# Designed miniproteins, single chains, continued (3), part 41

Each design is a single chain, and the fold is of that chain. pLDDT is the mean over its residues in the fold that is shown.

## One batch from the design tools (miniprotein)

Design m9402
Fold by ESMFold2-Fast:
Parts: sequence; structure tokens; C-alpha cells
Structure m9402 (fold): chain A 63 residues (1-63)
Amino acid sequence: VPPLTPLEAAVLGLALEGYSREEIAKRLGISEQTVRRILDRLIEAGYLRRDENGEVFLGEKAA
């Protein structure tokens, strides 16, 4: 499994704790657009999943 960058790992952890995109951006000092891009990348890479209600949670590659 390719290693996550520290920023990607931080976004992953906060998303799994239920923080919103806005809250993650504020806590990490980055833009909401950057958070969205990282979340989309984590979903594409299999670290996160999206359910039918739009919630994100742990994916197959992070298990």
C-alpha cells in the first residue's frame, strides 16, 4: 500500500471522526477545495468509501 502523506492522513482521520469539509479545512489551515480534492483522492484510492447517504467512512485499502 503506498504511504499517505501527513496531510492526507490528517484529512482521513478527521473525516472518519465526522468533521465536515469546512471544519477539516479550518483545523488544518488549508482551503475547502484542497480538502475536497484530498477526500476525492482517498475515495478513488480505496481509503474511504461513500455510502448511499453521501457519508464517508473507512475503505478497503485502509482496513
Scores: mean pLDDT 73

Design m9403
Fold by ESMFold2-Fast:
Structure m9403 (fold): chain A 90 residues (1-90)
Amino acid sequence: MELTDVQKELLEKIKEKNPRAYEKLLEASDGDLARVLFSPNFEELAKAGLTEEELREIVRILGEHFGLSDKAIEAQIEKALEAYEKIRKE
């Protein structure tokens, strides 16, 4: 699947800040990065094999890219971490 320019810019930012997280996202996406990054309740992103720190960074990059406030970004990070902890316990 071909990425939109917005998705390409976002992925470039992730790759520059954390190349290892970028590689994990590519592997987890099976070629559909948009599905992983924009999954409901961060379910696919939480399954991507990211560390808690990598997950926080990616959600922050996403929120900043889409112009979310710091409070909205923190709320999205908390939501992603809840999905991550649930998967980790299963």
Scores: mean pLDDT 75

Design m9404
Fold by ESMFold2-Fast:
Structure m9404 (fold): chain A 110 residues (1-110)
Amino acid sequence: SMLDIVNEALKKILLLIIELYDEVKKTASEEEYKEFSEKIKELEELLQQVHEAVVNSEDPEKVLKLLDEAIKKVKEIIEFLKGISEEAKKIAEEILKILEKTKKEIEELA
């Protein structure tokens, strides 16, 4: 089901977000860490909207649109991390891969 696909993706992404915070904290300035935290908060809000849309059995097109917004936000985070931490960038790239795979699986289900 869409719910199972999204729940499996979110569990993996939440663990990667914890790892991402730990890596960024090692290398980022206080200002960079603050800006990073604000970007991650925006990503987490989008991921919550994806989860709520699926739980409420909303149209797959709405779920796909929210996933596209989350993918765009992760790409912005990857770009931000390029000047801060190569290891953190790699973790963000793994989050991107999970979201892109999740989008494809939902498209194939619809």
Scores: mean pLDDT 89

Design m9405
Fold by ESMFold2-Fast:
Structure m9405 (fold): chain A 61 residues (1-61)
Amino acid sequence: SRVELREEDGEYVVTLTVGDTTVETRARDLSLAQAAAEYGRQIAEQMEALALERAREEALR
């Protein structure tokens, strides 16, 4: 999983990539963009943990 924060045309662009899925959001305020990036990172970590748990359950089939 990957989170990127960039400035584009006076706005801040936050890109979250999890597996093959990419989600993009834009904010005019840097503080809001930084908060969105941190939240995205937390979500990515939780999704990776859930994927690991699911893989263990599938091994028991």
Scores: mean pLDDT 76

Design m9406
Fold by ESMFold2-Fast:
Structure m9406 (fold): chain A 72 residues (1-72)
Amino acid sequence: MTSLKEELLELLPKVEPTEELIEAGRRAYDALVGTASNEVERQQFEALFDVDGDGRLSERELAVLGYLVLQS
């Protein structure tokens, strides 16, 4: 979990936040949160992608998630 957050933080200044990446990241995030079986699991998924700990996903954070999903 910590390693994933470190990777996302390192990619934040390197990934260009294009509309395509932001859209892909938003869909991936919504799908992942939607697969949670209970409230605790959903909170764990949200915490993994809230890399700056502000409780909100920025366009740049969504773009990084989209980048990672498209690489898979």
Scores: mean pLDDT 66

Design m9407
Fold by ESMFold2-Fast:
Structure m9407 (fold): chain A 111 residues (1-111)
Amino acid sequence: MKEELKEKLRELYKALLNYIETGTPEDQRKILKLISEIIDLMKNLSREDFQEVIDEVVKEILKETGDEKLAKAFRDFLESLYYWSQTLDKETAEFYAALAANYVAQQLKAS
């Protein structure tokens, strides 16, 4: 479960970068599908396991990019996803996650 979530979070990061470059509805739909899968994986994770997973993924992004602002924006997004996965029904969580993904894409482009 933790390894599967790490792989999906890496895929989400790459999908967000692609969306920044293309801006296409097709790339946006790919992000939405990944968010749905990630929310399902997050529902069954403790906060401790979730923090361990995001710490590793965010550390990898920092090591690869050297961009602390980008890494923080992605961390904040993932923490919001986890919060919504724990507190909202799946459809509502996916809706808020989609809105947040658009904001994160804009922040990454501006950084």
Scores: mean pLDDT 83

Design m9408
Fold by ESMFold2-Fast:
Structure m9408 (fold): chain A 74 residues (1-74)
Amino acid sequence: MKISEKELEVEVLLSLSYAYRGLGKTLKSQGKNEAAKEAYELGKKYVERAGEAGADPELVEKELERLEKEKEEA
């Protein structure tokens, strides 16, 4: 299995976006709506950075839409 520097960067950035999404869900369940929205915004920034690093544009678009929707629902 070959892992390039760019592939590692994408994987790390997407993993961070998923971590912030999970944090946002947890904070929302605790009634911390402002903190939840901040976590979702950070998740979106990491998805955008993953796109800049060469992540699949379709994946980036879908993840940004999902995070924005979850942020609005918080």
Scores: mean pLDDT 82

Design m9409
Fold by ESMFold2-Fast:
Structure m9409 (fold): chain A 81 residues (1-81)
Amino acid sequence: MVLSIEELMEKGKALVEANPEITAEIRKIEAELFAKIKDEEKRKEAMQKLTSVENQGLQEDKSMEEILEEIKKIAEEFLKE
């Protein structure tokens, strides 16, 4: 099923409220990417990919744990490069 942007935002907020620990871990990953990626365009690209993975996970009705694992994989890719 395809969710609208408004439905994705609502679902995202509900998952954040239900999973504060996982949300904090995602924020830590974002902070690490900002700290370690010196190039602003590469950092922007990384953040866009994280947002895309999160939105896709919400569309596919994935759990916050599944979304976190996908975010970790993308973060590892950018930190490795």
Scores: mean pLDDT 76

Design m9410
Fold by ESMFold2-Fast:
Structure m9410 (fold): chain A 83 residues (1-83)
Amino acid sequence: SKKRYINLAKEEIERGKAEGREDEGIMLAYHYIEMAKKGEEFDSEEEAREEALIKYFSDLMMGKVTPETIEKYKKFIEKELEK
């Protein structure tokens, strides 16, 4: 459900801050929120986490993990989490 993905996004933001990997947490949180908005369904949270990681590794390989992207995604996440 959408609520499950929002909770996964919140967990990644908290984990990233705690582990000193805030940029990674922001990128993963963005993918969870986007999956929720697209109505992507998975049989388990493990499959959802795997898909988010695949998307994140793709972003890394494509050079998308930049300060500009992090700032855009952070603002997007803040807006979506306020709903």
Scores: mean pLDDT 81

Design m9411
Fold by ESMFold2-Fast:
Structure m9411 (fold): chain A 87 residues (1-87)
Amino acid sequence: SKVEELVDKAIESLRKAKEKGYPKDVLYDLFLAMTGGVLKFAVEEGYSDEEIERYLDRLFAEGEKLFDPETVKKIREEALKLYEKLR
C-alpha cells in the first residue's frame, strides 16, 4: 500500500540520518514530522484504525532503537493528539 511505502521510506530516512551522525534533537524532529506525515496521509486515504495502529507500531519500534523510553512516550502522546485533530 502507499502508506506501507511511506512508512518504509520514513524508517530508511531515519536510519540514514542516524548513520550520518545527525544529532538526537534533529532525529527527534525528523521522527515527529514523519510520524505526523504518515498519520495525516493514512487518515486522508481512509485507512482503518487497526491499520494506522500497525503502521505507528512499526515507527515506534524504530524510535525505540534511537531514543530513550521517555522520548518515545512523548512522541506517542504527540501522535495521539494529532490523530484526535485529524478525526
Scores: mean pLDDT 81

Design m9412
Fold by ESMFold2-Fast:
Structure m9412 (fold): chain A 87 residues (1-87)
Amino acid sequence: MSPREKALEIVEETIEEMKKKTKDPAVQEELDVLLRLFRHEAETVEPLEFLEGAIRAFETLKKTYPELADILDKAIEKLKELKEELE
């Protein structure tokens, strides 16, 4: 699996887990929009740039939705580990 495919898999799994936890339809819709954007970026952006973008987006989302921080922290750690493998 390419680094880009691994990064997208982490993002997709993380968003799915957050959607299961939140149960708020408005937050679920926002997460669906975010997933659509990441799927588009995965096809158009370099793997390292995709990883940096995903990490920043999840750090921002963690500040907006502190109740999802545990899920987001695990995802950010996995994405940072994958980024270090690409250096």
Scores: mean pLDDT 83

Design m9413
Fold by ESMFold2-Fast:
Structure m9413 (fold): chain A 92 residues (1-92)
Amino acid sequence: AEALADRAAELLGNRPDTPTARLAEEIAAYAASHGVGAIVTGEEASEEEVRALAARIARESGEEVLGIVVRADTTEADLAAIKAEIDARAAA
């Protein structure tokens, strides 16, 4: 959990201070607090790139990792759905 969170933080360490970047940080912190591996980015990265990165980290660590992209049009309902997926993973 810690090693995965540290690696995710390194990969996200050069992020712009934007609303989408702050939402991505909030989701990543929520996942980390629930012991769920997640790579969360704003729409500056494509969904394909984020999924590929998550799959690569999962292969290297042997842990399941979620790839999540937060967009400028992300709604409260979208945020709730993402958090619900994290909760489901944490409960499993």
Scores: mean pLDDT 69

Design m9414
Fold by ESMFold2-Fast:
Structure m9414 (fold): chain A 115 residues (1-115)
Amino acid sequence: MSLDEAIEEIIEIAKSSSKPIVIISPDAETIALIEKALKDAGIKVKPINTPISELKPKDVLIVPISKVTSELLTEAKKVNAHVIILKSPETEEKVNLIVEKLEELEIPYKVIEIE
């Protein structure tokens, strides 16, 4: 899936929510492209450095698979956030473990491959 296709899918999910999006990413270039596309589509995005503890009920959380932690999943569950996991082909083996935790915690999620 191209980055553009992944962004279109994120926009569709975000349009179904009236809540701001929180993005967590170590890759400044990827996050800047996603943030720009969401803003260009009229979607509200919280500042990139927004602490996970500031998640509000039913917020949409976009997070790369490498940044998923137990603490992040706990905060997402606490507010019933919708979680969008960004993966690359290099992280395929880790996806199943994270998905199992999301299912166990009953967190709404979607996995999107960026390449």
Scores: mean pLDDT 70

Design m9415
Fold by ESMFold2-Fast:
Order: C-alpha cells, then sequence, then structure tokens
Structure m9415 (fold): chain A 84 residues (1-84)
C-alpha cells in the first residue's frame, strides 16, 4: 500500500519523533491503563520484532523496517520507564 510505504518512510526518517508521538498519545488516551502493563506489552512486541529480524530470508527493505520498528519501540520504552 502506498500509504503504508509513506508511513514506513516517515518512521525511517524520524523514528525519535514517531516514538515521542506514541508516548504522548499513550499518556493522553491510556491514563487509566497501568503503565507497567503497557511496558510489558511493548517489551513483548520488541522481542517479537527482534526474533523476526533473525529471519535470513528478509529483504533489505523488510530488515530496515524491522530495525526502525525496534528503534521506535526501544525509545518509547525508555521514555515510559523514565516516568517510573
Amino acid sequence: SPLVDKAVEAMLADPYGVAQGLNTDLAATYDSIDREVVIEMLEASLEEAKEALKDPSLSERERAILETLIEVLERTLEELRKEE
């Protein structure tokens, strides 16, 4: 999908900005959800992305997408953990 391709390119260009946007949205919409639960879910997603990255059949583009997703997830987790 051209829309998905554009979103991926935006993430590749500014993964930090995307991570900050996600953290802001989580704070605004998930105030009633336990932060520890959100952290556990994101940690699980990060581990799944890292396992997917081990697949030797991945194209260079697919690998770059997964590496960017991992970076976004790690930065989002770091920001959530800093709030204790």
Scores: mean pLDDT 67

Design m9416
Fold by ESMFold2-Fast:
Structure m9416 (fold): chain A 100 residues (1-100)
Amino acid sequence: VVDLVKEFLKAIENQDWEKANELLKKLIKEAEANPSELTETALEVAFQAQLVASLKDSLQQALKQGKEELAKRIQEVLKEAQEELKELEKKLQKLVEQQK
């Protein structure tokens, strides 16, 4: 499941939305088939990464349109979302280490 999360994050970074959607569906099926703290945390990482990507796109759009106040608010939400992603990734790494 860790490899699926890694590929999902790479697809999001490359803006390969078709690949990201397929990988997310695989992660959901894996969590349904093998429910565990590891698979649930992997899904949380995937959803949080998608939120961060969406916020980055919204920020770029606001900046291009000269909407400075909106851009500032999006930056604040993005910073919080990125911190949550880091904590979820840290939790996932610890769970992987516990699984051998």
Scores: mean pLDDT 81

Design m9417
Fold by ESMFold2-Fast:
Structure m9417 (fold): chain A 57 residues (1-57)
Amino acid sequence: MSSQRQQLFDELVQEGLKNGLDEKTARSVAKHLVDAGVDLEKGKQIIKTVADSQKSL
């Protein structure tokens, strides 16, 4: 994986944790977004939406 992909993954995991996702879920979502080729800004928006959905359960 390129250094840019690793940085994106780490940033998305951190965003998920900040929004209340557990580490396993944050890592799983971040990996999916990195593999899908989303940029950091869009990835953060998606992760926040996932976190908000988890809070509703």
Scores: mean pLDDT 79

Design m9418
Fold by ESMFold2-Fast:
Structure m9418 (fold): chain A 65 residues (1-65)
Amino acid sequence: SLLEQGEELARRALRAIDEGRLGEAMRQIARMGDLARQSTDPEVKARITRLIEEVMRRLLEHLRE
């Protein structure tokens, strides 16, 4: 499902952030955005968007020291 793909991309992005691979993290975030745009189910779109927000929060925490 698109949600399962979004969750997998979120896990990969979070791992990349933890490992300092920011380019990979940004690539996974972009892929999550593509999945959200492709979803016709508003609930799935909302859940993927929340996952993106959580990943972005972790990324910003990493960048702010």
Scores: mean pLDDT 85

Design m9419
Fold by ESMFold2-Fast:
Structure m9419 (fold): chain A 101 residues (1-101)
Amino acid sequence: EKELLKKIVEAEKWIDELEKQYNLDVVGRIEADPEKARKLLVEELKRLFDGKTPFGVVFSAAGVIVVLRELAKELRKQGKTSEADEVEAKRDELIAFLRGE
């Protein structure tokens, strides 16, 4: 669980670097629309919550996973398919660690 939290922090830093590199503001756009942010978070929580993982850990991971999902979509819109695939791979890695498979 501490390892998962470290990976979440690393993912947050990587997101910040990617947003700067590709001139994106995915986090800011999500924060600007609380209703949409809430819907995205609820949908992700439904996917992640398995009744076994502590809710606080699931909740912490869900926000980063939402951002990674939206970032991958924006990269694909720019034709950055390889970068979008890398972002989705990082998302899937975090989900796997969260659930312990």
Scores: mean pLDDT 79

Design m9420
Fold by ESMFold2-Fast:
Structure m9420 (fold): chain A 100 residues (1-100)
Amino acid sequence: MEKKREQQGVSLYSAAAINMVGVETEGDLAIRRARENGATQALLDETEANMDNMIRAAEQNYEDALKLGDEKSAELARKMLEKAREAKDRAVAELRALLA
C-alpha cells in the first residue's frame, strides 16, 4: 500500500480544496434564503444535511492524503476540514437566530 509517494498526489487535494470553498458559500446562501423568505426548520435541516455531507467529503480527503503519505496535503486537508466545521456552526447559529 505504500506505493503512491509521487508529487502528482498534490493534484488530489487541490480538487478537494475547490469543493471545500463551496462549503462556505452554502452557509451564505442559506442565510440569504432565510432573509428573503423567512427562516424555516426545513431550511435549517437542509443546510445542516448539506454541510454534513461536505464535512464527510473533507474527512475522506484528509484520510486519502494520510494514506498517500503526503504531510503537506494532509495538513491542508485538516485545515479545510476545520474551516468547514466552523462554517457549519456559524451558519446554523445565524439561521437559528433568524428562526427565533
Scores: mean pLDDT 70

Design m9421
Fold by ESMFold2-Fast:
Structure m9421 (fold): chain A 79 residues (1-79)
Amino acid sequence: MEATIKKYEEKIKQLEKEAKKENASDQTFKLLDQAKEAIDKAKDHYEKGDYKQFTRYFTVNSILMAAAQYELNLEQKKK
């Protein structure tokens, strides 16, 4: 759904800003870049009515965002 996709795009942007503030690892930024790619693919499939592929890429994005959040949490736990 359009509103949900926008929320995930904003979450990725927020995580990217936090990663920059925390001087996060290259791995964290790579996970965020992969999450951006996944959400872009999900959006494209949704616009084309390919809801099965939308769900797949949306799930991949969720996993990648969780991985990036985990990496950020490790950086924060050191403080």
Scores: mean pLDDT 80

Design m9422
Fold by ESMFold2-Fast:
Structure m9422 (fold): chain A 66 residues (1-66)
Amino acid sequence: MPKVAATITAPNEEDALKASRAVGEALKRSKTAEEAQKLARELTKELGSKAEVEVKASEEGNTLTV
């Protein structure tokens, strides 16, 4: 699992929660921050969330900003 900073921007709590779940699942399946961002965006769309997701490499470990 890569060390990343993830930012989720969502119009409502339901979309934010779906995107947060997608990011967590993507991080478990990815070896790099770039793979995690691509997979998180795909999973977010698959869950029907309207949230925007950004995932960047971070030295401080896994951080989630909503």
Scores: mean pLDDT 75

Design m9423
Fold by ESMFold2-Fast:
Structure m9423 (fold): chain A 85 residues (1-85)
Amino acid sequence: SARELLEEVIKKLEEMRKKSKNPKLQATLDAAIRVLKSLLENLPDEEAIDQAILMLESLVQYAKKVDPEIAKELEEMIKKLRDHK
Protein backbone atom coordinates (compact mmCIF):
# COMPACT_ATOMS: atom_id res chain seq x y z
CA SER A 1 0.00 0.00 0.00
CA ALA A 2 0.97 3.67 -0.31
CA ARG A 3 1.23 3.98 3.47
CA GLU A 4 3.53 0.93 3.77
CA LEU A 5 5.72 2.26 0.93
CA LEU A 6 6.10 5.67 2.64
CA GLU A 7 6.86 3.94 5.98
CA GLU A 8 9.63 1.95 4.24
CA VAL A 9 11.03 5.20 2.76
CA ILE A 10 11.10 6.71 6.28
CA LYS A 11 13.00 3.65 7.61
CA LYS A 12 15.56 3.92 4.79
CA LEU A 13 16.08 7.65 5.46
CA GLU A 14 16.60 6.87 9.17
CA GLU A 15 19.28 4.28 8.24
CA MET A 16 20.96 6.78 5.86
CA ARG A 17 21.02 9.31 8.71
CA LYS A 18 22.72 6.76 11.05
CA LYS A 19 25.38 5.89 8.43
CA SER A 20 26.11 9.48 7.29
CA LYS A 21 29.17 11.24 8.74
CA ASN A 22 28.18 14.63 7.27
CA PRO A 23 26.34 16.77 9.90
CA LYS A 24 24.58 18.93 7.27
CA LEU A 25 23.31 15.85 5.41
CA GLN A 26 22.17 14.33 8.75
CA ALA A 27 20.20 17.53 9.53
CA THR A 28 18.67 17.54 6.03
CA LEU A 29 17.68 13.85 6.38
CA ASP A 30 16.13 14.60 9.82
CA ALA A 31 14.05 17.40 8.24
CA ALA A 32 12.97 15.07 5.39
CA ILE A 33 11.93 12.35 7.89
CA ARG A 34 9.80 14.89 9.83
CA VAL A 35 8.15 16.08 6.60
CA LEU A 36 7.33 12.51 5.47
CA LYS A 37 5.84 11.64 8.89
CA SER A 38 3.69 14.80 8.71
CA LEU A 39 2.54 13.89 5.17
CA LEU A 40 1.45 10.41 6.35
CA GLU A 41 -0.54 11.93 9.26
CA ASN A 42 -2.21 14.81 7.39
CA LEU A 43 -2.73 13.89 3.70
CA PRO A 44 -4.55 11.18 1.72
CA ASP A 45 -2.10 8.46 0.59
CA GLU A 46 -1.85 9.54 -3.09
CA GLU A 47 -1.28 13.23 -2.19
CA ALA A 48 1.28 12.14 0.44
CA ILE A 49 3.19 10.19 -2.26
CA ASP A 50 3.10 13.15 -4.68
CA GLN A 51 4.45 15.55 -2.01
CA ALA A 52 7.05 12.97 -0.88
CA ILE A 53 8.37 12.66 -4.47
CA LEU A 54 8.77 16.46 -4.76
CA MET A 55 10.60 16.66 -1.42
CA LEU A 56 12.87 13.69 -2.21
CA GLU A 57 13.74 15.14 -5.67
CA SER A 58 14.92 18.34 -3.92
CA LEU A 59 16.91 16.19 -1.45
CA VAL A 60 18.59 14.33 -4.38
CA GLN A 61 19.87 17.65 -5.83
CA TYR A 62 21.56 18.46 -2.50
CA ALA A 63 22.81 14.88 -1.93
CA LYS A 64 24.50 14.76 -5.38
CA LYS A 65 26.83 17.56 -4.19
CA VAL A 66 27.80 15.96 -0.84
CA ASP A 67 27.22 12.17 -1.09
CA PRO A 68 26.60 10.63 -4.55
CA GLU A 69 25.94 7.18 -3.01
CA ILE A 70 23.08 8.55 -0.85
CA ALA A 71 21.79 10.42 -3.94
CA LYS A 72 21.61 7.11 -5.86
CA GLU A 73 19.66 5.42 -3.04
CA LEU A 74 17.26 8.40 -2.93
CA GLU A 75 16.70 8.14 -6.72
CA GLU A 76 15.82 4.43 -6.33
CA MET A 77 13.27 5.31 -3.60
CA ILE A 78 11.73 7.98 -5.87
CA LYS A 79 11.44 5.37 -8.67
CA LYS A 80 9.55 2.98 -6.34
CA LEU A 81 7.19 5.79 -5.27
CA ARG A 82 6.53 6.74 -8.93
CA ASP A 83 5.82 3.08 -9.81
CA HIS A 84 3.02 3.05 -7.19
CA LYS A 85 -0.42 3.51 -8.81
Scores: mean pLDDT 83

Design m9424
Fold by ESMFold2-Fast:
Structure m9424 (fold): chain A 76 residues (1-76)
Amino acid sequence: NEKEEAIEKIARYLVENSIDITKVTAENVAEIGKKAGVPKSLAEEIANSEELFEKLKKKIVELETEEGIQRISESV
């Protein structure tokens, strides 16, 4: 479950700092991971694994959708 925890930490960091997922690469994910409290090796593994990177993208969309739904609910 360490990989899923790492994905959540990175996703939360990206959303909280308004970092576009398209700007995340294998080179810069290690630095992002460090700031999110994720070991460099796990951050690099996530960026280099298509399956894990897709899970990261999905988690970001889920977090952004929750934020969007909250804003819509507040405007009703």
Scores: mean pLDDT 73

Design m9425
Fold by ESMFold2-Fast:
Structure m9425 (fold): chain A 135 residues (1-135)
Amino acid sequence: IEKETEELIKRLQEQLQRNQEQIARLQALRARATDPETKALLDQVITLNQEAADLLQQAIEALKNKDYRMALALLKGVAGLNQQAIALLDQALANPAASPEIKAGLAEIKKENQEDLERLQEDIERLKEIIRKQE
């Protein structure tokens, strides 16, 4: 359990780092965007990623405190925010006013968000297993 929890904490810390790097890239793309619609969509995606980073940090602390059920609820929250971010990235990619350079950057970020969501769903299943072993 201790070793399984430590491995999960490490995986979530790595995801938090990737999320922070993605926020920086989104901010750079937002600065390069010229149309108001793309800027507004990117501002929303940045906000969702910042909220997800906060929930990830809280989930890591909950795991350190052995509050596995709180950590599970927080990780489900992160998954919901990632799904919303992916939908907004799809809207930004469909915008004909967005430059090909902006769209290329957004497509890469969307792919990374989808991969992070898949990893997060695996982490949620790992945490459910930890909870079952405690029962």
Scores: mean pLDDT 89

Design m9426
Fold by ESMFold2-Fast:
Structure m9426 (fold): chain A 88 residues (1-88)
Amino acid sequence: GRGEELAERAERAARRAERAFREAAKQGLVSELDAELAIGIVRLMAGVARLLARKGADPSAIAEKIERVARLAERDPVAAVESLTKLK
């Protein structure tokens, strides 16, 4: 249903963010450690979205957050890493 579609959108957004973080690390814009940590965090968030959908809960808020992170990572990977890896 809709929850499963949102979980799939979250997973696609996490994959986009992962690609952006890996590219940023290759370009020297972020450390490899920071990129790997950020990738781990977005993968965990996507896993939570899938779990919520499987349990009949609404994953929309977390899916939207991952999509925002993916968009930021594609535009400004440094800011995206900071948003995930540093306390605010």
Scores: mean pLDDT 85

Design m9427
Fold by ESMFold2-Fast:
Structure m9427 (fold): chain A 56 residues (1-56)
Amino acid sequence: MLYRLTEKGRFLQEMFGLPEVVSREELEAAARALDPGADGDRAIASLVKAGLIERI
């Protein structure tokens, strides 16, 4: 499953070296860097809710 970084989420490319289109595994790693206690699914849902990523 693929996701796209939004304009608001561009800092994730800068901080973590993520491509504009990212895999679930890359997003889980980035999300845990922002919230180390996050469950991967919840972390991705939080990033979508925050407007940092969108599902393709």
Scores: mean pLDDT 73

Design m9428
Fold by ESMFold2-Fast:
Structure m9428 (fold): chain A 109 residues (1-109)
Amino acid sequence: DPPTSKEHIIEQIKQAIEQLEKAIEAVRKGDLKSALDYARNAKALLSVAREGAKAAGYDEAAKLLEEAVELVEEAIRKILSGTGSQEEVEELLRRAKELAEEALKILEE
């Protein structure tokens, strides 16, 4: 399958959303190691989806995915530096998930 196919981009976003949900639950449990691993997986999936969307001309979806990547990267930085509250990290990951879900909706409609 071509790496820029709409179906591949959709699958990557769905996997990223799943990883973000797991990261949020790990943050809630105080398991920052698992939260970091899930957030890194989500960032990688969102980054690949963003590049695929951009290459395919899905500009609005690519923009939403870019914003989601930035929020996940900020959450990762806060976890690694020990800065920010649990609530701040959870909020960044939730906002990233909402943006990924909006990108998914655009691509599926």
Scores: mean pLDDT 88

Design m9429
Fold by ESMFold2-Fast:
Structure m9429 (fold): chain A 77 residues (1-77)
Amino acid sequence: SAASERAVEELAKFILTRLDTQSLEEIAAALAELMARKGYRLEDVEAALERLVRAGFLSEEQAREILELVRRHLAEL
């Protein structure tokens, strides 16, 4: 599936601004809520996380944890 560049930029900024103040669980819950409200897809979140890993803001392990937590929250919505 194709990720929306606009969605990816917005999601990356959303995650980045929360990294200093929120846990990975809190970020994942907020991401799932944002996705539900705006109709963003998991592929958009994956692309945003990949950008943050490349930029050095997240480890690959942290990115995988956020993605897994987002999947769990989406299953609860």
Scores: mean pLDDT 85

Design m9430
Fold by ESMFold2-Fast:
Structure m9430 (fold): chain A 70 residues (1-70)
Amino acid sequence: SAMKEALKAQGEEAEARGLEAFRAGDFRTAADYFRRASQLYREAGPEYEAKAERAERGAELADHLARVRA
């Protein structure tokens, strides 16, 4: 559906922003974007579960790095 496609696209955009922040060393911002991407993929549907899990793992890694570097 158009709604699922829009949610998936928003998830991909959030994930891309998360990767940009992660590469810049802004782990707090990266974690926020990866969590947003994971939520959007989950809302898009079960066919995007693997993308949601990948984004969730990205958020966990970014949260870890933000804590140990704070």
Scores: mean pLDDT 88

Design m9431
Fold by ESMFold2-Fast:
Structure m9431 (fold): chain A 59 residues (1-59)
Amino acid sequence: SKKERLREKAREVIERTRGKSPVEQAKAFQELIDEALKEGYSLDEVAAILNEVVAEQRA
């Protein structure tokens, strides 16, 4: 589904940037958010999905 694709992209960004600098991680997340908004996701959807993925990482 659309939401699952965004979750997968978010996880991929986290994995891809693991061990990189905080600046590189922030840039990758910024690019992810921008692309998601361009694809028609709402800010609320993007925030909810990113919070879910970050919570997964912290668990």
Scores: mean pLDDT 78

Design m9432
Fold by ESMFold2-Fast:
Structure m9432 (fold): chain A 78 residues (1-78)
Amino acid sequence: MKVYENFLPPWFNKEVVEEAKKIGEGYLVYRVVDGKLEFIGHYDTLEEALEAASKHEGTVYILEVKDGLITKVIVIER
């Protein structure tokens, strides 16, 4: 398993950025399916986001959102 912090993939689409603005605070979890991001869920804590990510194989992104901004990106590869 590899974990990357503070990495924003260039192919992150505008919808992910707009979702971060909409929720304002929390953690967004996405998985990569066929080269596209599939939304898994919005979680209040990193622990809950990591638990949700653990149910999926392959590449999963956890985005930390503060004040409507993506402040941290965790990439999990299995």
Scores: mean pLDDT 75

Design m9433
Fold by ESMFold2-Fast:
Structure m9433 (fold): chain A 86 residues (1-86)
Amino acid sequence: MAREAAARVAQGARDQMVALAEARNPADTPTIRALGEEAVRAAREGDLERARAYFEEAARAATDPAVRAAILELAEQAEREMRELF
């Protein structure tokens, strides 16, 4: 149950990151989406450290500094929420 809840938190973060990238940085959207999907898989497996690392990699893939900053903030919030589930 906790792993499925963590996957839902990671899915929410991924969806917000993708929406931000689509609006401001569409060229990076496929990469951010793919890394977000890997983060969701890691969260589902209970590997929160791996999930965080994928979200940080998605932030590095963003060429727009504002999108990068927003992705890092979403990653931090998702990590806090996922940690509370375990």
Scores: mean pLDDT 83

Design m9434
Fold by ESMFold2-Fast:
Structure m9434 (fold): chain A 51 residues (1-51)
Amino acid sequence: KREEIKQKALSIKNTKETLAKEFEKAGDFITAYEILKDYEKKEEVLKKQLE
């Protein structure tokens, strides 16, 4: 169902933003960047499903 995919996308986005900000605040920019890249890939998969 499209609604379930949208809910998963929101969950992934929220987790990504929270984790990336925490690592950036700690000065761990490499880990923050890797987290953003991993979630960006997951977001691409979900976007393809919504197309």
Scores: mean pLDDT 74

Design m9435
Fold by ESMFold2-Fast:
Structure m9435 (fold): chain A 55 residues (1-55)
Amino acid sequence: IGEKVKVIIDGKEYEGIIRDEISEKEVWVAIEGTNVVAKGIRVGDKVEATEVTEL
């Protein structure tokens, strides 16, 4: 939690911060500079977004 990560959404890379850990692999990430949060799967130092929500 609080870790800075790169988030992949539809093949585009964004910067984000981990807000919550659902499991060891599945996290919620806040996209930097936006009100958008993405749920995704950790792959190394990146998160592949499976779901995106605007707050």
Scores: mean pLDDT 78

Design m9436
Fold by ESMFold2-Fast:
Structure m9436 (fold): chain A 84 residues (1-84)
Amino acid sequence: MLSEEEQKQVEEIVEFLEKKLSELFSTEDLSIEEVAERLAAELKRKFPDASREVLEAALKEFKKKYPQIPEEFFKLLLEYLSKP
């Protein structure tokens, strides 16, 4: 069970992902891999203290809001988030 602070961080991450994904799709057509890599880098910069559990919870909530985004995108995003 996430704390109240962790749940608030999940909401902030979801809003951040929505904003950044919108920005990336408004530019040139990027591959799913390039979008995932850029989003992972931005998440690491904005939320360097976010735990794996918070990140996974945020991605799960984001997937529920945007079921049209392919599962492969979330796998790539988690892979890039796991890299140093």
Scores: mean pLDDT 77

